Designed miniproteins, single chains, continued (3). Designs and how they scored, part 13

Each design is a single chain, and the fold is of that chain. pLDDT is the mean over its residues in the fold that is shown.

## One batch from the design tools (miniprotein)

Design m8447
Fold by ESMFold2-Fast:
Structure m8447 (fold): chain A 66 residues (1-66)
Amino acid sequence: ARLRVTITGDVRHLIGLTLRLIGRPDVEVERVGENELLVTHTGSQEAFDALVEELRADPRVRVEVL
């Protein structure tokens, strides 16, 4: 499954989030804009749903399920 992630924080927030995501199994991250990441998840649906909820818990992060 795929997510569009938009970050309203500074570049340090973007870097920190990118490093956390790259460290996960079954996750690919592509930077598609200054404040946008495209996240591809190839693991289980349960793990994908958990990732979406975790990302949405940060008020500076906007998540769109593609």
Scores: mean pLDDT 79

Design m8448
Fold by ESMFold2-Fast:
Structure m8448 (fold): chain A 56 residues (1-56)
Amino acid sequence: SRAEVVALARKAVERAEAGDREGLEEAIAELDRLDPAAGANVRAEIAGREAARAAA
């Protein structure tokens, strides 16, 4: 379970970096189902990364 949460979080970040919005939404939906707190944390991380990219 924890290994799956970590793997999904990593996939979500990779999908976001790749611009794969559909893959990102799918990964976050699964993450929210398994661990809503982890899902919220990953959304915050991705938002921070997107803000940094927009500023660059």
Scores: mean pLDDT 80

Design m8449
Fold by ESMFold2-Fast:
Structure m8449 (fold): chain A 57 residues (1-57)
Amino acid sequence: MISAPVSPEEAEAALAALEELGASPKLLEEAREAARRGDQGTLGVLLVAAAVDRAVA
């Protein structure tokens, strides 16, 4: 796995995936904050958290 540079397009894709997973408003808010900051690592962590939340819900 390679850490790509932060980019708005990748952030948008991650946010769309979070919405598809039914992420809570809190997770979506944190993801938007990370996207605005360009923190791709945090976006990845939030995607995993949303997937886990969806799986156990």
Scores: mean pLDDT 70

Design m8450
Fold by ESMFold2-Fast:
Structure m8450 (fold): chain A 65 residues (1-65)
Amino acid sequence: SMAELLAEAREKIEQAIALGGDKDLVEQGRRELEQANEAYAKGDIDTARAHIERAIRLAEQAIAA
């Protein structure tokens, strides 16, 4: 479900923060997650999914940096 994908993205961002990941990438990930929540609230599922994918990718990059 979309709610599960949003939860997954949030958990990945929280993991990046806990691991001391790159602050700029974490902040970008948080902004993408905010955009995903906004799109989902408006019923724009495809836009929400795209923002979720970017949020997860940014969190993973923050951990790797």
Scores: mean pLDDT 88

Design m8451
Fold by ESMFold2-Fast:
Structure m8451 (fold): chain A 55 residues (1-55)
Amino acid sequence: MSLEELKKELEELISKMSAEQAMKVYEKVTELQKKRKLSRKELLEEAIKIAKEEM
C-alpha cells in the first residue's frame, strides 16, 4: 500500500471513531514518533493498527 493510501485509511478510521478514541490513537502515535525509530510508512502502518485496536 502506498503512503497516500495508508494516510487515507488512517483518516477514514479516525473519522469513524469518537473524539476520545481518536485522542488515544494520537497519543500512541505521538509516543512512537518520539522514539524516531520508524519510517513514515511504518509509522502510518502502526497508526492504522492502533486505530483498529481502539475501535
Scores: mean pLDDT 76

Design m8452
Fold by ESMFold2-Fast:
Structure m8452 (fold): chain A 56 residues (1-56)
Amino acid sequence: MVGMILTQGEGLILEAKRAGSEEALRLAQQAIELAYTDPSKAIDLLQQAGRLVVDS
């Protein structure tokens, strides 16, 4: 569901900014951009961003 990707991406952007992870921020932003055109890739990018935020 695209709405789920957008909600998670928005949350990860906030967490990436808080953690100071520029890579996680870029991945989360790109996931939101791809949510409508390539949701499978968007989900993969969200998972990658989430890992970086936790490891920060």
Scores: mean pLDDT 80

Design m8453
Fold by ESMFold2-Fast:
Formats: sequence, structure tokens, C-alpha cells
Structure m8453 (fold): chain A 62 residues (1-62)
Amino acid sequence: MKEEAEKLIDEAVKAANEGNVEEAKKKVEEARKLAEKIEDEEEREEMLGLVEAAEKVVKEAE
């Protein structure tokens, strides 16, 4: 879960930076769902923080 969420966050930021906002939004949503399923509280908080940062990047790319 954590590794998959990290990969989706990286892909979302890359897509946003390349101007592919629709793909970036989809990747961020998928990453958020995976992050919410992380059982370790510290890892979940870390991944949710990265999702929020990625959401900001996507919003700035709109």
C-alpha cells in the first residue's frame, strides 16, 4: 500500500508538471484511497501529507 501510494503521488506530480491535469487528478485520488488504507498511523499521516502536497501541485497546474 505505502509503496503503491508513493508511486501514484510521484506519477500525479509528474503529470501535473507536464500539463496533464486530468491524469494528475486521477492519480492523486487513487493515492489518497491507498493512503487511507495504510494500517500504520505514522505511515498513513506521512502519505496523506504527500497527497495534500500533490493536490496543491495539481490545483496550481489548472
Scores: mean pLDDT 80

Design m8454
Fold by ESMFold2-Fast:
Structure m8454 (fold): chain A 75 residues (1-75)
Amino acid sequence: AEELREKGEEAAAKGDYAMAGIYYEAAGQKYWQQGRLEEAVEAFEKAAEAFRKAGDLAHAEHSRQNAERARELIE
């Protein structure tokens, strides 16, 4: 999970927002599977922002919805 988040941060720093979104989304999925819901929310929110910057509004919305679902599971 952490490695995928770090790859997303590196891709975003290089301006590769499409790849950043893919890595952040994958990190969010792994955090969710581990029950680490707060980290999953942050990863999905970063994925949504990265996809939005890449012009991929459909994936941005999907990641935003995943962040919202994870947030609702946090008490």
Scores: mean pLDDT 84

Design m8455
Fold by ESMFold2-Fast:
Structure m8455 (fold): chain A 86 residues (1-86)
Amino acid sequence: NKKKIEELEKEIKELEKEIKELELEIEILEGIKGIIEGLLKLFGEDPSFTEKIKEIEKKIKELEEKIKELKKKIEELKKEIEELKK
C-alpha cells in the first residue's frame, strides 16, 4: 500500500525533525552548563551554581531519553515500511 508507506515516511521525517530540535536544545544546555562551570571556577564555591548545574544535567538526561524513545519509534516505523514492501 503506497499511501500507507508515504504516511509512515512522513511520520519518520517529522520525528527526525523533532530529534534535531532536541539535539539543539541539549547543545544550548551544555553551553549554559559550561558557562556556569566557568563562573564557579572564577568566583569559587557557590552552592547556587552547583544546584543549577544539577538541574541542567537532569534536563539534558530527560532530553536524551526522549531522543532514544523517538529513535526507537523511527526504527519500528522503518520495520513496518519494510514489511509493507514485501
Scores: mean pLDDT 85

Design m8456
Fold by ESMFold2-Fast:
Structure m8456 (fold): chain A 52 residues (1-52)
Amino acid sequence: SSSRQKQLEIGKLEFRITALKIALSYLSPEEQKRAQEEIAELQKKIAQLQAE
């Protein structure tokens, strides 16, 4: 993908992380654990894209 396309994808992933962090205050402990796992995976994806 082009550099611009990559930056847009990163922005989308960052927005999703922000939304999940906001949602954490409304989730059960079990749901919070799942949301935190998803945040970690999204952060790894961003790191992979940044390495390009």
Scores: mean pLDDT 85

Design m8457
Fold by ESMFold2-Fast:
Structure m8457 (fold): chain A 86 residues (1-86)
Amino acid sequence: MREALIEKMKEAAEEMKANPEEFEAGLERLLAKAPPEIAEILRELYEALKAGDAEKAAELLVELARAVGEAAGDPEAAEAALREFI
């Protein structure tokens, strides 16, 4: 999973470099709906992708899934959602 996430984050970083405005608009939409704790992780994830740091981005994505799971009271469902999201 982690290695596959890193590869997906490398692809996302390249796509963000090609279309930064679209990526930024997507982030704004997510931030508008996210609670503050999740919004903070989303901002860090965006900065990691912007820097091309795929390993950090993958770690932040896993942290995001755990934070969402904790907020929902179901960490196992969060792992399932992460697998579907990827």
Scores: mean pLDDT 72

Design m8458
Fold by ESMFold2-Fast:
Structure m8458 (fold): chain A 74 residues (1-74)
Amino acid sequence: DEARREEVERLARRADEAAAAGRYEEAARLALEMARVGDPAERAAALGAAALAYRKLGKEEEAARLAAEARAAA
């Protein structure tokens, strides 16, 4: 549980850094990885972050699908 929590925190920091630098493709990949390893609440938040990153990339269909998954997971 601690190892999983540390992994999620590590991925979150990397995703935030990527997004701040405008690297939205990397931010989306990291957010999706967080969704894979996180608990249900962490997964919902991570899917939402991935949706925002895809929206920044102009990938509207992918963003909409991820946003719907985030709402269902919450």
Scores: mean pLDDT 83

Design m8459
Fold by ESMFold2-Fast:
Structure m8459 (fold): chain A 64 residues (1-64)
Amino acid sequence: LTREEIEERLREAEKQKPTEIVKTLFELMDAGVSMSELKRLAQELGMEKVLRQLDLIEEARESG
């Protein structure tokens, strides 16, 4: 995936409900995008909903 493709998918996900955001995030991670890269891009782009879902995924992985 190019950086442009990742950014476009995140921008589209930000407009969706939480379940679709989570689906897109897992698809990007399965494609080799790291959690830290996703967080950095979401923060740079001001994507509050995406950042919220990334934080929840990280908490679940650390607490489970």
Scores: mean pLDDT 82

Design m8460
Fold by ESMFold2-Fast:
Structure m8460 (fold): chain A 58 residues (1-58)
Amino acid sequence: TEEVEAIAKAISEATGIPFELAKYLVEDALAAGGTVESILEGLELSNPEVAAAVRAAL
Protein backbone atom coordinates (compact mmCIF):
# COMPACT_ATOMS: atom_id res chain seq x y z
CA THR A 1 0.00 0.00 0.00
CA GLU A 2 1.03 3.64 -0.31
CA GLU A 3 1.31 3.78 3.48
CA VAL A 4 3.86 0.94 3.46
CA GLU A 5 5.89 2.80 0.83
CA ALA A 6 5.78 6.06 2.84
CA ILE A 7 7.00 4.30 6.01
CA ALA A 8 9.67 2.37 4.07
CA LYS A 9 10.92 5.64 2.54
CA ALA A 10 11.05 7.32 5.96
CA ILE A 11 12.98 4.37 7.47
CA SER A 12 15.36 4.34 4.48
CA GLU A 13 16.03 8.09 4.86
CA ALA A 14 16.43 7.85 8.66
CA THR A 15 18.70 4.76 8.71
CA GLY A 16 20.43 4.86 5.30
CA ILE A 17 19.31 1.36 4.31
CA PRO A 18 18.00 0.83 0.74
CA PHE A 19 14.31 1.57 0.17
CA GLU A 20 13.66 -1.99 -1.07
CA LEU A 21 15.08 -3.47 2.14
CA ALA A 22 13.04 -1.05 4.30
CA LYS A 23 9.88 -1.97 2.34
CA TYR A 24 10.62 -5.69 2.80
CA LEU A 25 11.00 -5.21 6.57
CA VAL A 26 7.70 -3.29 6.83
CA GLU A 27 5.87 -5.90 4.71
CA ASP A 28 7.36 -8.72 6.81
CA ALA A 29 6.15 -7.07 10.03
CA LEU A 30 2.65 -6.65 8.58
CA ALA A 31 2.62 -10.30 7.42
CA ALA A 32 3.45 -11.29 11.02
CA GLY A 33 0.16 -9.67 12.12
CA GLY A 34 1.40 -6.15 12.80
CA THR A 35 -0.23 -2.86 11.88
CA VAL A 36 1.46 0.37 10.76
CA GLU A 37 1.01 1.71 14.30
CA SER A 38 2.46 -1.45 15.88
CA ILE A 39 5.48 -1.22 13.56
CA LEU A 40 6.13 2.35 14.72
CA GLU A 41 5.62 1.32 18.38
CA GLY A 42 8.06 -1.57 17.97
CA LEU A 43 10.57 0.73 16.28
CA GLU A 44 10.23 3.19 19.19
CA LEU A 45 10.96 0.42 21.72
CA SER A 46 14.07 -0.87 19.89
CA ASN A 47 15.39 2.38 18.33
CA PRO A 48 13.60 5.48 19.69
CA GLU A 49 15.89 7.85 17.73
CA VAL A 50 15.02 6.11 14.45
CA ALA A 51 11.31 6.03 15.35
CA ALA A 52 11.34 9.79 16.05
CA ALA A 53 13.10 10.47 12.72
CA VAL A 54 10.57 8.27 10.86
CA ARG A 55 7.60 10.02 12.50
CA ALA A 56 9.12 13.43 11.67
CA ALA A 57 9.67 12.38 8.02
CA LEU A 58 6.05 11.22 7.61
Scores: mean pLDDT 75

Design m8461
Fold by ESMFold2-Fast:
Structure m8461 (fold): chain A 60 residues (1-60)
Amino acid sequence: SAPLSREQIEEIAREAGVSVREAEAAVRLIQRGASQEEIMRATGLSREQVKRIEEALAKL
């Protein structure tokens, strides 16, 4: 699938309350079909933070 723009990643980061770096890493994993548990392990983000990123991504 097409990569997201930097502006879109910045919007996701603001909505989810995470850093741009964290949002970028999580979005890449989500788009590759990684599970929530795998994303949490890879990024160090909480379940709630991962859910917020998924919600923000779904609104694009």
Scores: mean pLDDT 84

Design m8462
Fold by ESMFold2-Fast:
Structure m8462 (fold): chain A 63 residues (1-63)
Amino acid sequence: SMEEREKILEELERKVTRLVIEGRLDEAIALLEQKKEEVEKTDPELAKELGRMIDSLRELAEK
């Protein structure tokens, strides 16, 4: 459901933000990649949102 998707995204955003603040960008990207693989077949919209987050972090890591 949309509410379940929002909760998952909020929890992931909190974990990712913490890892990024700690300078652990590679771990943040790996966490999102793993979650995207898990949901890719069951929730393709969530997978797309996770893909956008991964792209944003990869851009940050290249700088």
Scores: mean pLDDT 81

Design m8463
Fold by ESMFold2-Fast:
Structure m8463 (fold): chain A 94 residues (1-94)
Amino acid sequence: SKVEEAKKRIDELLKELEAQLAQTTDPFEALGLISRFVGEVVRILRDLPKEEALKLFDEYRQKILEIVEKHYPELVDEVKRILDTAKRYLLERL
C-alpha cells in the first residue's frame, strides 16, 4: 500500500539521518540535515490521505526528536519549531 511504502521510505531516510548526525560535529550542518529530512517527510506524506499523513507525521515527529535529543540536545527547540511549521504546511495542503 502507499502507506506501507511511505513508512519504508521514511524509515530508510531516518536511518540515513541518524548515521549522518553521528558523523558530524557541527550543529549548523546537523540542523541543515534535519531540515532536509523533514522536507522529504512532508513530500512523502503529501501523497497520502490526510488522516494517515497526520498519524505518520506525529509518529515520526517523536522519533526525530528522540534522535535529536541523543545527538544534538541543544537543537531540540529549533527542531520543534521546524516540525511545527511542517505540520502546519501539511494541514494547509491536505
Scores: mean pLDDT 88

Design m8464
Fold by ESMFold2-Fast:
Structure m8464 (fold): chain A 64 residues (1-64)
Amino acid sequence: SSAQIEEVTDKLLLHADWLKEQGYSDEEIEKQLEKYAKIMQTKLGLSDEEVEEILKKVKERLKK
């Protein structure tokens, strides 16, 4: 659902910000976010399309 997509997107953004503060590289952050998104996909029963949409939104918002 749209609400679930936004909730997971926000959680990934918070995790990405935390990883940046800890000194992780952009490549390491991207890899960790992909892993976290797969964990959330399994827990919440998200489709592959929903996970792809979440990851695209996260990458776009990280540049703001």
Scores: mean pLDDT 81

Design m8465
Fold by ESMFold2-Fast:
Structure m8465 (fold): chain A 65 residues (1-65)
Amino acid sequence: EVEEKKKKLLKLIGEILRIIGEIFDLELELKKEKDEEKKKELEEEIEKLKKEREKLMEELNSIEL
């Protein structure tokens, strides 16, 4: 039980970190981007990833304790 819970926590943490990394990379691209259409696409992708991150963080919170 404890081992299974730890494995699940580590998996969720790993997914959250991956998404945070992707958001960071996209934010860097957005900062360098000069094309308004591409900026809009990057902003939309960042918002999608932020929503996914929030969902995973809620799952992580539900299994704490």
Scores: mean pLDDT 82

Design m8466
Fold by ESMFold2-Fast:
Structure m8466 (fold): chain A 55 residues (1-55)
Amino acid sequence: MAPTDEQIKGLAEGYKKEHPELPESVVEEIVKEAIENKLTMEEVVKKLEEAIKKT
């Protein structure tokens, strides 16, 4: 399912709130990539989880 830009941004905001260790720049890159490439919600979650693990 293709999420809206607002849904992608909302998901990223939620992750930033729960994981303050996530760098703002990394979250912005994931959001930009998701919007540009029409990523699914599952793919966006996977990228955010990978960023958390790398931190």
Scores: mean pLDDT 78

Design m8467
Fold by ESMFold2-Fast:
Structure m8467 (fold): chain A 67 residues (1-67)
Amino acid sequence: MEKKKEALIRTLIESLERLKDMAKYYGIPEEEVRERLIKTAKAMAKTFGLEEYQDELIKAVEEAFEK
């Protein structure tokens, strides 16, 4: 069971990173993309019953913009 949760969290983080790359390709301002992806991370955590991992998903978004 734990391995499935880890795989799901990794998949969600990868999805957030892909959304960042797509938004950059369309020339959306980085600050706007970051704010919206943080909200998306919160929504993902709620949708999949992973609210306990919400901060980890938000941190992954923030780290993705630091390079």
Scores: mean pLDDT 79

Design m8468
Fold by ESMFold2-Fast:
Structure m8468 (fold): chain A 94 residues (1-94)
Amino acid sequence: AKAAAIAAARAAGDALAALLAAAGVPADRVAAVRALGDDAVAAIEAGDTRKAAVYATALGIETVAATRDLDDADAAAVLAALKAFMAAVDAAMA
């Protein structure tokens, strides 16, 4: 169901933000990633797949940049969560 796919995308975004915070990423950067994730999900709910792709791409860029200062284990966990978020967004847009 589309509602379940949207809920999964939201949950994946929340999990990514939580991992960034746990890894010691500054609160303002975590808030920026969270806002982009929320905007991507809101765009999916509005049927705007182009806007959803733009916000998801921006979230990916911010997340990858944030991993630069993390240790290898935290970076790997964050990148795995980012991959899960991107997969959930793609599924919700289908």
Scores: mean pLDDT 87

Design m8469
Fold by ESMFold2-Fast:
Structure m8469 (fold): chain A 72 residues (1-72)
Amino acid sequence: VREYLEKALEAAKAGDLDKAQEYLTKADEASKDLEVQQGVGVALIALAVGKLVNDPEFGARTAAKVLEKILK
């Protein structure tokens, strides 16, 4: 689970939203931890909101901040 979250964070920092979403989905599927599931959900929502408001950099940056809190 942590490995997928770390890869999602790296992808988000690199601006690769598709890979970030892929790794977040894998982390959600692999985890039964409610805190991880909630954090992944918020990160996915951040990516989706960034896309909706035509600011994918905002979505990626927000998702990265959420993932950094989970990984700490």
Scores: mean pLDDT 75

Design m8470
Fold by ESMFold2-Fast:
Structure m8470 (fold): chain A 55 residues (1-55)
Amino acid sequence: MSPEEAAEIAKEKALEMGGSERAAELARQLAVTMGATTEEQAINAAKAGLSLAGE
């Protein structure tokens, strides 16, 4: 998938996992920073976003 699609999926996954808006935005930024292009990378960014948000 495109990097933009992966970043949006990371945000969506963070919210689906019960993350806050802050966790979702961190997940999106992490996906962009790592150059995510796969669903697995987007999910990893979502998990990292939650961790960084203290969630």
Scores: mean pLDDT 82

Design m8471
Fold by ESMFold2-Fast:
Structure m8471 (fold): chain A 63 residues (1-63)
Amino acid sequence: EAKELLKKGEEYFKQKDYDKAIEYYTKGMELGSAESAVNLGEVYEKKGDLEKAGKAYAKAEEL
């Protein structure tokens, strides 16, 4: 379920495991979670990847 994937992504993001956070947020976004797509953008901002962050935020607006 998208909510469980979001929660797991948030747990990894809190631990600063950005690669695992990206994995779970990407899965949540693929299930139609706009919140997962927003959080994916935030993780990419933390990694300094502003291009991927912008794409994730744009995807959230489409959901």
Scores: mean pLDDT 82

Design m8472
Fold by ESMFold2-Fast:
Structure m8472 (fold): chain A 89 residues (1-89)
Amino acid sequence: SEAERLLEEAERLLREAEKLLEKAKEAIKKGDLETAKKLAKEAIRLAEEALRLALRAMELAGDDRDLVLRAIGLALRAIGLAFEAELLL
Protein backbone atom coordinates (compact mmCIF):
# COMPACT_ATOMS: atom_id res chain seq x y z
CA SER A 1 0.00 0.00 0.00
CA GLU A 2 1.00 3.67 -0.28
CA ALA A 3 1.03 3.91 3.54
CA GLU A 4 3.48 0.97 3.74
CA ARG A 5 5.77 2.62 1.14
CA LEU A 6 5.83 5.86 3.16
CA LEU A 7 6.62 3.94 6.37
CA GLU A 8 9.50 2.09 4.66
CA GLU A 9 10.88 5.44 3.42
CA ALA A 10 10.50 6.95 6.93
CA GLU A 11 12.40 3.97 8.44
CA ARG A 12 15.19 4.42 5.86
CA LEU A 13 15.49 8.16 6.65
CA LEU A 14 15.57 7.46 10.41
CA ARG A 15 18.37 4.90 9.99
CA GLU A 16 20.38 7.48 8.00
CA ALA A 17 19.67 10.18 10.62
CA GLU A 18 20.79 7.85 13.46
CA LYS A 19 24.05 7.20 11.58
CA LEU A 20 24.65 10.95 11.12
CA LEU A 21 23.92 11.59 14.81
CA GLU A 22 26.52 8.96 15.80
CA LYS A 23 29.08 10.60 13.50
CA ALA A 24 28.23 13.99 15.05
CA LYS A 25 28.97 12.58 18.53
CA GLU A 26 32.31 11.21 17.26
CA ALA A 27 33.16 14.64 15.82
CA ILE A 28 32.46 16.23 19.23
CA LYS A 29 34.87 13.75 20.90
CA LYS A 30 37.57 14.88 18.43
CA GLY A 31 36.85 18.59 19.05
CA ASP A 32 35.47 19.13 15.52
CA LEU A 33 32.45 21.18 16.60
CA GLU A 34 31.73 22.61 13.11
CA THR A 35 31.49 19.13 11.55
CA ALA A 36 29.37 17.98 14.51
CA LYS A 37 26.91 20.88 14.00
CA LYS A 38 26.66 20.20 10.25
CA LEU A 39 25.97 16.48 10.84
CA ALA A 40 23.45 17.22 13.63
CA LYS A 41 21.56 19.69 11.40
CA GLU A 42 21.37 17.10 8.59
CA ALA A 43 20.13 14.48 11.11
CA ILE A 44 17.38 16.91 12.20
CA ARG A 45 16.40 17.50 8.55
CA LEU A 46 16.09 13.75 7.86
CA ALA A 47 14.17 13.17 11.12
CA GLU A 48 11.71 15.98 10.24
CA GLU A 49 11.19 14.44 6.77
CA ALA A 50 10.62 11.00 8.35
CA LEU A 51 8.06 12.56 10.72
CA ARG A 52 6.16 14.09 7.78
CA LEU A 53 6.09 10.73 5.97
CA ALA A 54 4.94 8.87 9.11
CA LEU A 55 2.12 11.36 9.69
CA ARG A 56 1.03 11.05 6.03
CA ALA A 57 1.13 7.24 6.29
CA MET A 58 -1.09 7.46 9.40
CA GLU A 59 -3.67 9.49 7.41
CA LEU A 60 -3.60 6.92 4.57
CA ALA A 61 -3.73 3.89 6.92
CA GLY A 62 -7.38 4.62 7.84
CA ASP A 63 -8.72 1.71 9.90
CA ASP A 64 -5.51 -0.39 9.64
CA ARG A 65 -4.44 -0.48 13.29
CA ASP A 66 -1.08 -2.15 12.58
CA LEU A 67 -0.10 0.56 10.08
CA VAL A 68 -1.33 3.33 12.42
CA LEU A 69 0.73 1.92 15.31
CA ARG A 70 3.82 1.62 13.07
CA ALA A 71 3.33 5.24 11.96
CA ILE A 72 3.00 6.43 15.58
CA GLY A 73 6.16 4.51 16.54
CA LEU A 74 8.16 6.03 13.68
CA ALA A 75 6.84 9.53 14.47
CA LEU A 76 7.96 9.18 18.11
CA ARG A 77 11.40 7.91 17.01
CA ALA A 78 11.72 10.89 14.65
CA ILE A 79 10.80 13.38 17.41
CA GLY A 80 13.26 11.78 19.84
CA LEU A 81 16.09 11.74 17.30
CA ALA A 82 15.51 15.38 16.30
CA PHE A 83 15.50 16.37 20.00
CA GLU A 84 18.77 14.47 20.65
CA ALA A 85 20.42 16.10 17.60
CA GLU A 86 19.19 19.57 18.67
CA LEU A 87 21.01 19.13 22.01
CA LEU A 88 24.29 18.96 20.03
CA LEU A 89 23.72 22.45 18.56
Scores: mean pLDDT 89

Design m8473
Fold by ESMFold2-Fast:
Structure m8473 (fold): chain A 95 residues (1-95)
Amino acid sequence: SDKERLIKGIEEVIDALRALAAAHPELASFYQSLIDTLEETLKKLREGKLSKQEVLFDLGAIELAVAVEYVMTGLPGVRALLDKVSALIEELEKL
């Protein structure tokens, strides 16, 4: 289902953020704030309490934060995460 695809995609973004936090302990608190946002989004999405617009808003905030980090660092892992978030936003917009 579309909901299961969104859940799986958000889980993959959380896993990528956890990997970045482990690789860059100096930025761990920053990545943890994004993880906390997405875990709340997942909880509400699983409960059927989120609109498409609310999920798009949360993902858009994550995309912006990751894009800024990529501009500042140039890290390939951050670019890969940006691409994943952008792809999820595009998929959700087509639902």
Scores: mean pLDDT 84

Design m8474
Fold by ESMFold2-Fast:
Structure m8474 (fold): chain A 67 residues (1-67)
Amino acid sequence: SPDAALREMEEILREVEEKAAAGKLSPIDATSAALRAIGLLLDVELHGTPEQRERARELYERLKRIL
């Protein structure tokens, strides 16, 4: 569901932010996070409400700035 996808995107962002702050974000972690996040973004874009799509894009843009 879009709600579940948004929660998972928020968890990915939190994990990436924590690892980056600790200096522990590996290239493998970054690649895995990016691939998972783009799949979730696409699911929300296809099935979500306009508000959910805007939220997913915001989360993805924040993730891209870290990766």
Scores: mean pLDDT 87

Design m8475
Fold by ESMFold2-Fast:
Structure m8475 (fold): chain A 68 residues (1-68)
Amino acid sequence: SVKEEIIDRAVAAALTLIREQGYSEEEAREVMRFAIRYMGEKYGLSEEEIEEIFREAEKRVEELLKAA
């Protein structure tokens, strides 16, 4: 699904920024927020759907960072 693709891409990008590029979690969160909004608007998603995608992506990043 489009929602799942956006989440997967945003999470992968955020983890790369943190692990490979030395970004803080806060900096990566802001980049992820921007990317999700850009992709969501391009796919015609509602503001509510964009916010939900961001919340889910943020949760997944937090869970993956705790597991490492």
Scores: mean pLDDT 84

Design m8476
Fold by ESMFold2-Fast:
Structure m8476 (fold): chain A 105 residues (1-105)
Amino acid sequence: AAVPQPPVTVVGTVVANSTAGPVEVGLAFVAVDAAGRPLGVQGHRFPTATLAAAGDVKTFTATASLPAAGTLHATLTAVQDGKVATGSASGPAAATTLTVTVSLD
């Protein structure tokens, strides 16, 4: 039987390059085992956040739990005024924190 892994913390950061205002943020997780077989897909949408000025940074945190050892792929998507920014990071299921950064504009 597969051994459940400790929760992985995923930290996403969204940076405003030239635009301020409301931003919609989502985080998608795709987990695969050591053989590349899918373990699951999870999605999380954060409450609408506001970027106060150009250069402002907002941090979003979610956790993902895997039923077996493998690799977690995290994709952070930020949408503001019809602009879409996407960033991805991958790490082992045993990692305590996985960080993804995206810039709007």
Scores: mean pLDDT 74

Design m8477
Fold by ESMFold2-Fast:
Structure m8477 (fold): chain A 78 residues (1-78)
Amino acid sequence: SAAVLEQIEKNLKLIQELIKLMEEDPEKAKEILIANSNPATAESIAKMTDEQVEEMAKRLKEELKKLEEALEKIKEEL
């Protein structure tokens, strides 16, 4: 449905904004991720260096780009 597609697009935009924050301000992104994660994930994130957060952001950015391209193709078929 159109409503489901709109929600997916909104969620992808929020993830993209988080990735940008991880690249521009890894410490602040790390704090936000810790606050919104379960205890085990939060402990793992807390042990990450800024460089590791930036590297994770690069990997997530590539994966997000693939998802955005797939979504655009789906929109063309609707």
Scores: mean pLDDT 80

Design m8478
Fold by ESMFold2-Fast:
Structure m8478 (fold): chain A 90 residues (1-90)
Amino acid sequence: SEIMRRVVEVGARVALLAMRLSILKKYNEKAKENPELVKKAEETIRRAQELAVEAERAALAGDDERAEKLIEEAEKLVEEAEKLIREVEK
């Protein structure tokens, strides 16, 4: 289904963002100087992952309306996390 495709896509993006953030925490001077930005990015990634898992569960249960809302929220949080990580990388 389209919702399940979006769930997989969000999961992949979350995994890549978590990896990028882990590298920044260890090696990037700006990340070390801005722990609050790093923490905010971590929190945003975690929430996106939780919402994607809930969206998958809702879709599997046949609650397409709930699944759509949850995955849309997860996608917005992924975009927010990407912006936060780009801000740290600059």
Scores: mean pLDDT 88

Design m8479
Fold by ESMFold2-Fast:
Structure m8479 (fold): chain A 90 residues (1-90)
Amino acid sequence: MAKKVLVVTSEETAKALSDSRLAAQETAAALRAIADGAEEVIIAGPLSTEELEKKIEELKPDLVVIVGRDEKHREAAESRGVEVEVLEAL
């Protein structure tokens, strides 16, 4: 099955991490998606809930992976009818 995965981080989580730490978390999320059978992985970086909803409409992902625990981003993605996984920061 073609599986398109969008990796996103909340702005709050991005502020809590150094640039190198954020890159490591995003890379870990992308590698996990590839290991789980993703054919296309898009790392969008830190987004607001509104930006996340726009990216979902634009990209039509099969799965959104949220780096860091953020319920508002999870709820925003689920409201668009997309499957969501939350990946806790390392």
Scores: mean pLDDT 76

Design m8480
Fold by ESMFold2-Fast:
Structure m8480 (fold): chain A 57 residues (1-57)
Amino acid sequence: APPTAAEIEALTRRIAELAARVAAETDPAERARLEAELLRLVAEHLALQAARAAAEA
């Protein structure tokens, strides 16, 4: 099933919250870990947006 707008919005909020944590993190090792997780969520978000757009075509 195509992803819902609510699922995309929930992921957008999680990305914003994680980005804020990355910006506040002073430990370079922990920051790198959080940045890796952020990149993973951004990739997932792009995939969900593409799937939703394709379903609406």
Scores: mean pLDDT 83

Design m8481
Fold by ESMFold2-Fast:
Structure m8481 (fold): chain A 89 residues (1-89)
Amino acid sequence: ARARALAREAGALEAQARAAQAAGDEERARELGERAARLAAEAMALLAGRSLSEEELRDPEAIEAVIAALSEEQRRELAAALAEGRAAA
């Protein structure tokens, strides 16, 4: 439940970041994109059954290790929740 909720929020922020970029607000697009990436990483960590520090959530290697621990089923669940969030925004 929490992981799916975080993934939906991440998807909504991704859609908002794209809208800001289309409007020429590059700074807002960057800020929203960074927040979306952080929430998506937290959702992935929760699905993998681990807790990441704020430092690790910014570490591409730590994120890749979490992604590698996800099953295909968990990856599909994450992708669906992200898509739901993007559609809602």
Scores: mean pLDDT 78

Design m8482
Fold by ESMFold2-Fast:
Structure m8482 (fold): chain A 56 residues (1-56)
Amino acid sequence: SSMELEEKKKRMIESMKKLLEEGKISEEQFNEAKELVEKGDFEKAERIGVRSVVLS
């Protein structure tokens, strides 16, 4: 399950990088999301992305 956890972290960071590149989140929000992902707080990291893009 360590591989699954690492894959999930990588995918979330990649998704947040895309949002940053598209200008949908700030560099500050991106750094905050990275810290949350590293801590395993995926729910809070996802909320940063969702709120910035107004996803359903």
Scores: mean pLDDT 74

Design m8483
Fold by ESMFold2-Fast:
Structure m8483 (fold): chain A 69 residues (1-69)
Amino acid sequence: EKEEEIKKIKEEIEKLKKKVEEIEAELAKLKADLTPEDVKRYVALSIELIGLEFEIELLEKRLEELEKS
């Protein structure tokens, strides 16, 4: 059962990392042609990225605890 939980967490981490990659690509595009209107979108995406990175960190910490237990 512990092995099953570890697999599920690893799969979730990979899915979240994929979303991070997509947001990072979009942020890079916005940086290239940033307008005042795009600033709000840039800020919103940056906040979303921070949230996803925090979620990944929590899952990675949980994974580490499970692997050590």
Scores: mean pLDDT 80

Design m8485
Fold by ESMFold2-Fast:
Structure m8485 (fold): chain A 72 residues (1-72)
Amino acid sequence: HMKVFEIEYPGKTAEEIIKDLEELLKKYPGARIVRVISPNRVLIEVPEENAEKFIEDIKKKYPDATIREVAG
């Protein structure tokens, strides 16, 4: 089972977000960037077992990011 998250990074470009996320996602087998929605918003798919830890890692690196789970 996979969970999908929408992540918004105020003041960041999609390219900057993608580079940072690609490094982080290497730690989570099966996780991937699904799509860039807007210049500062991305959709990410993460295995359910890793979702909580992944969110914690994002919040530690980007405390001002907003993370929302979307129905999937």
Scores: mean pLDDT 76

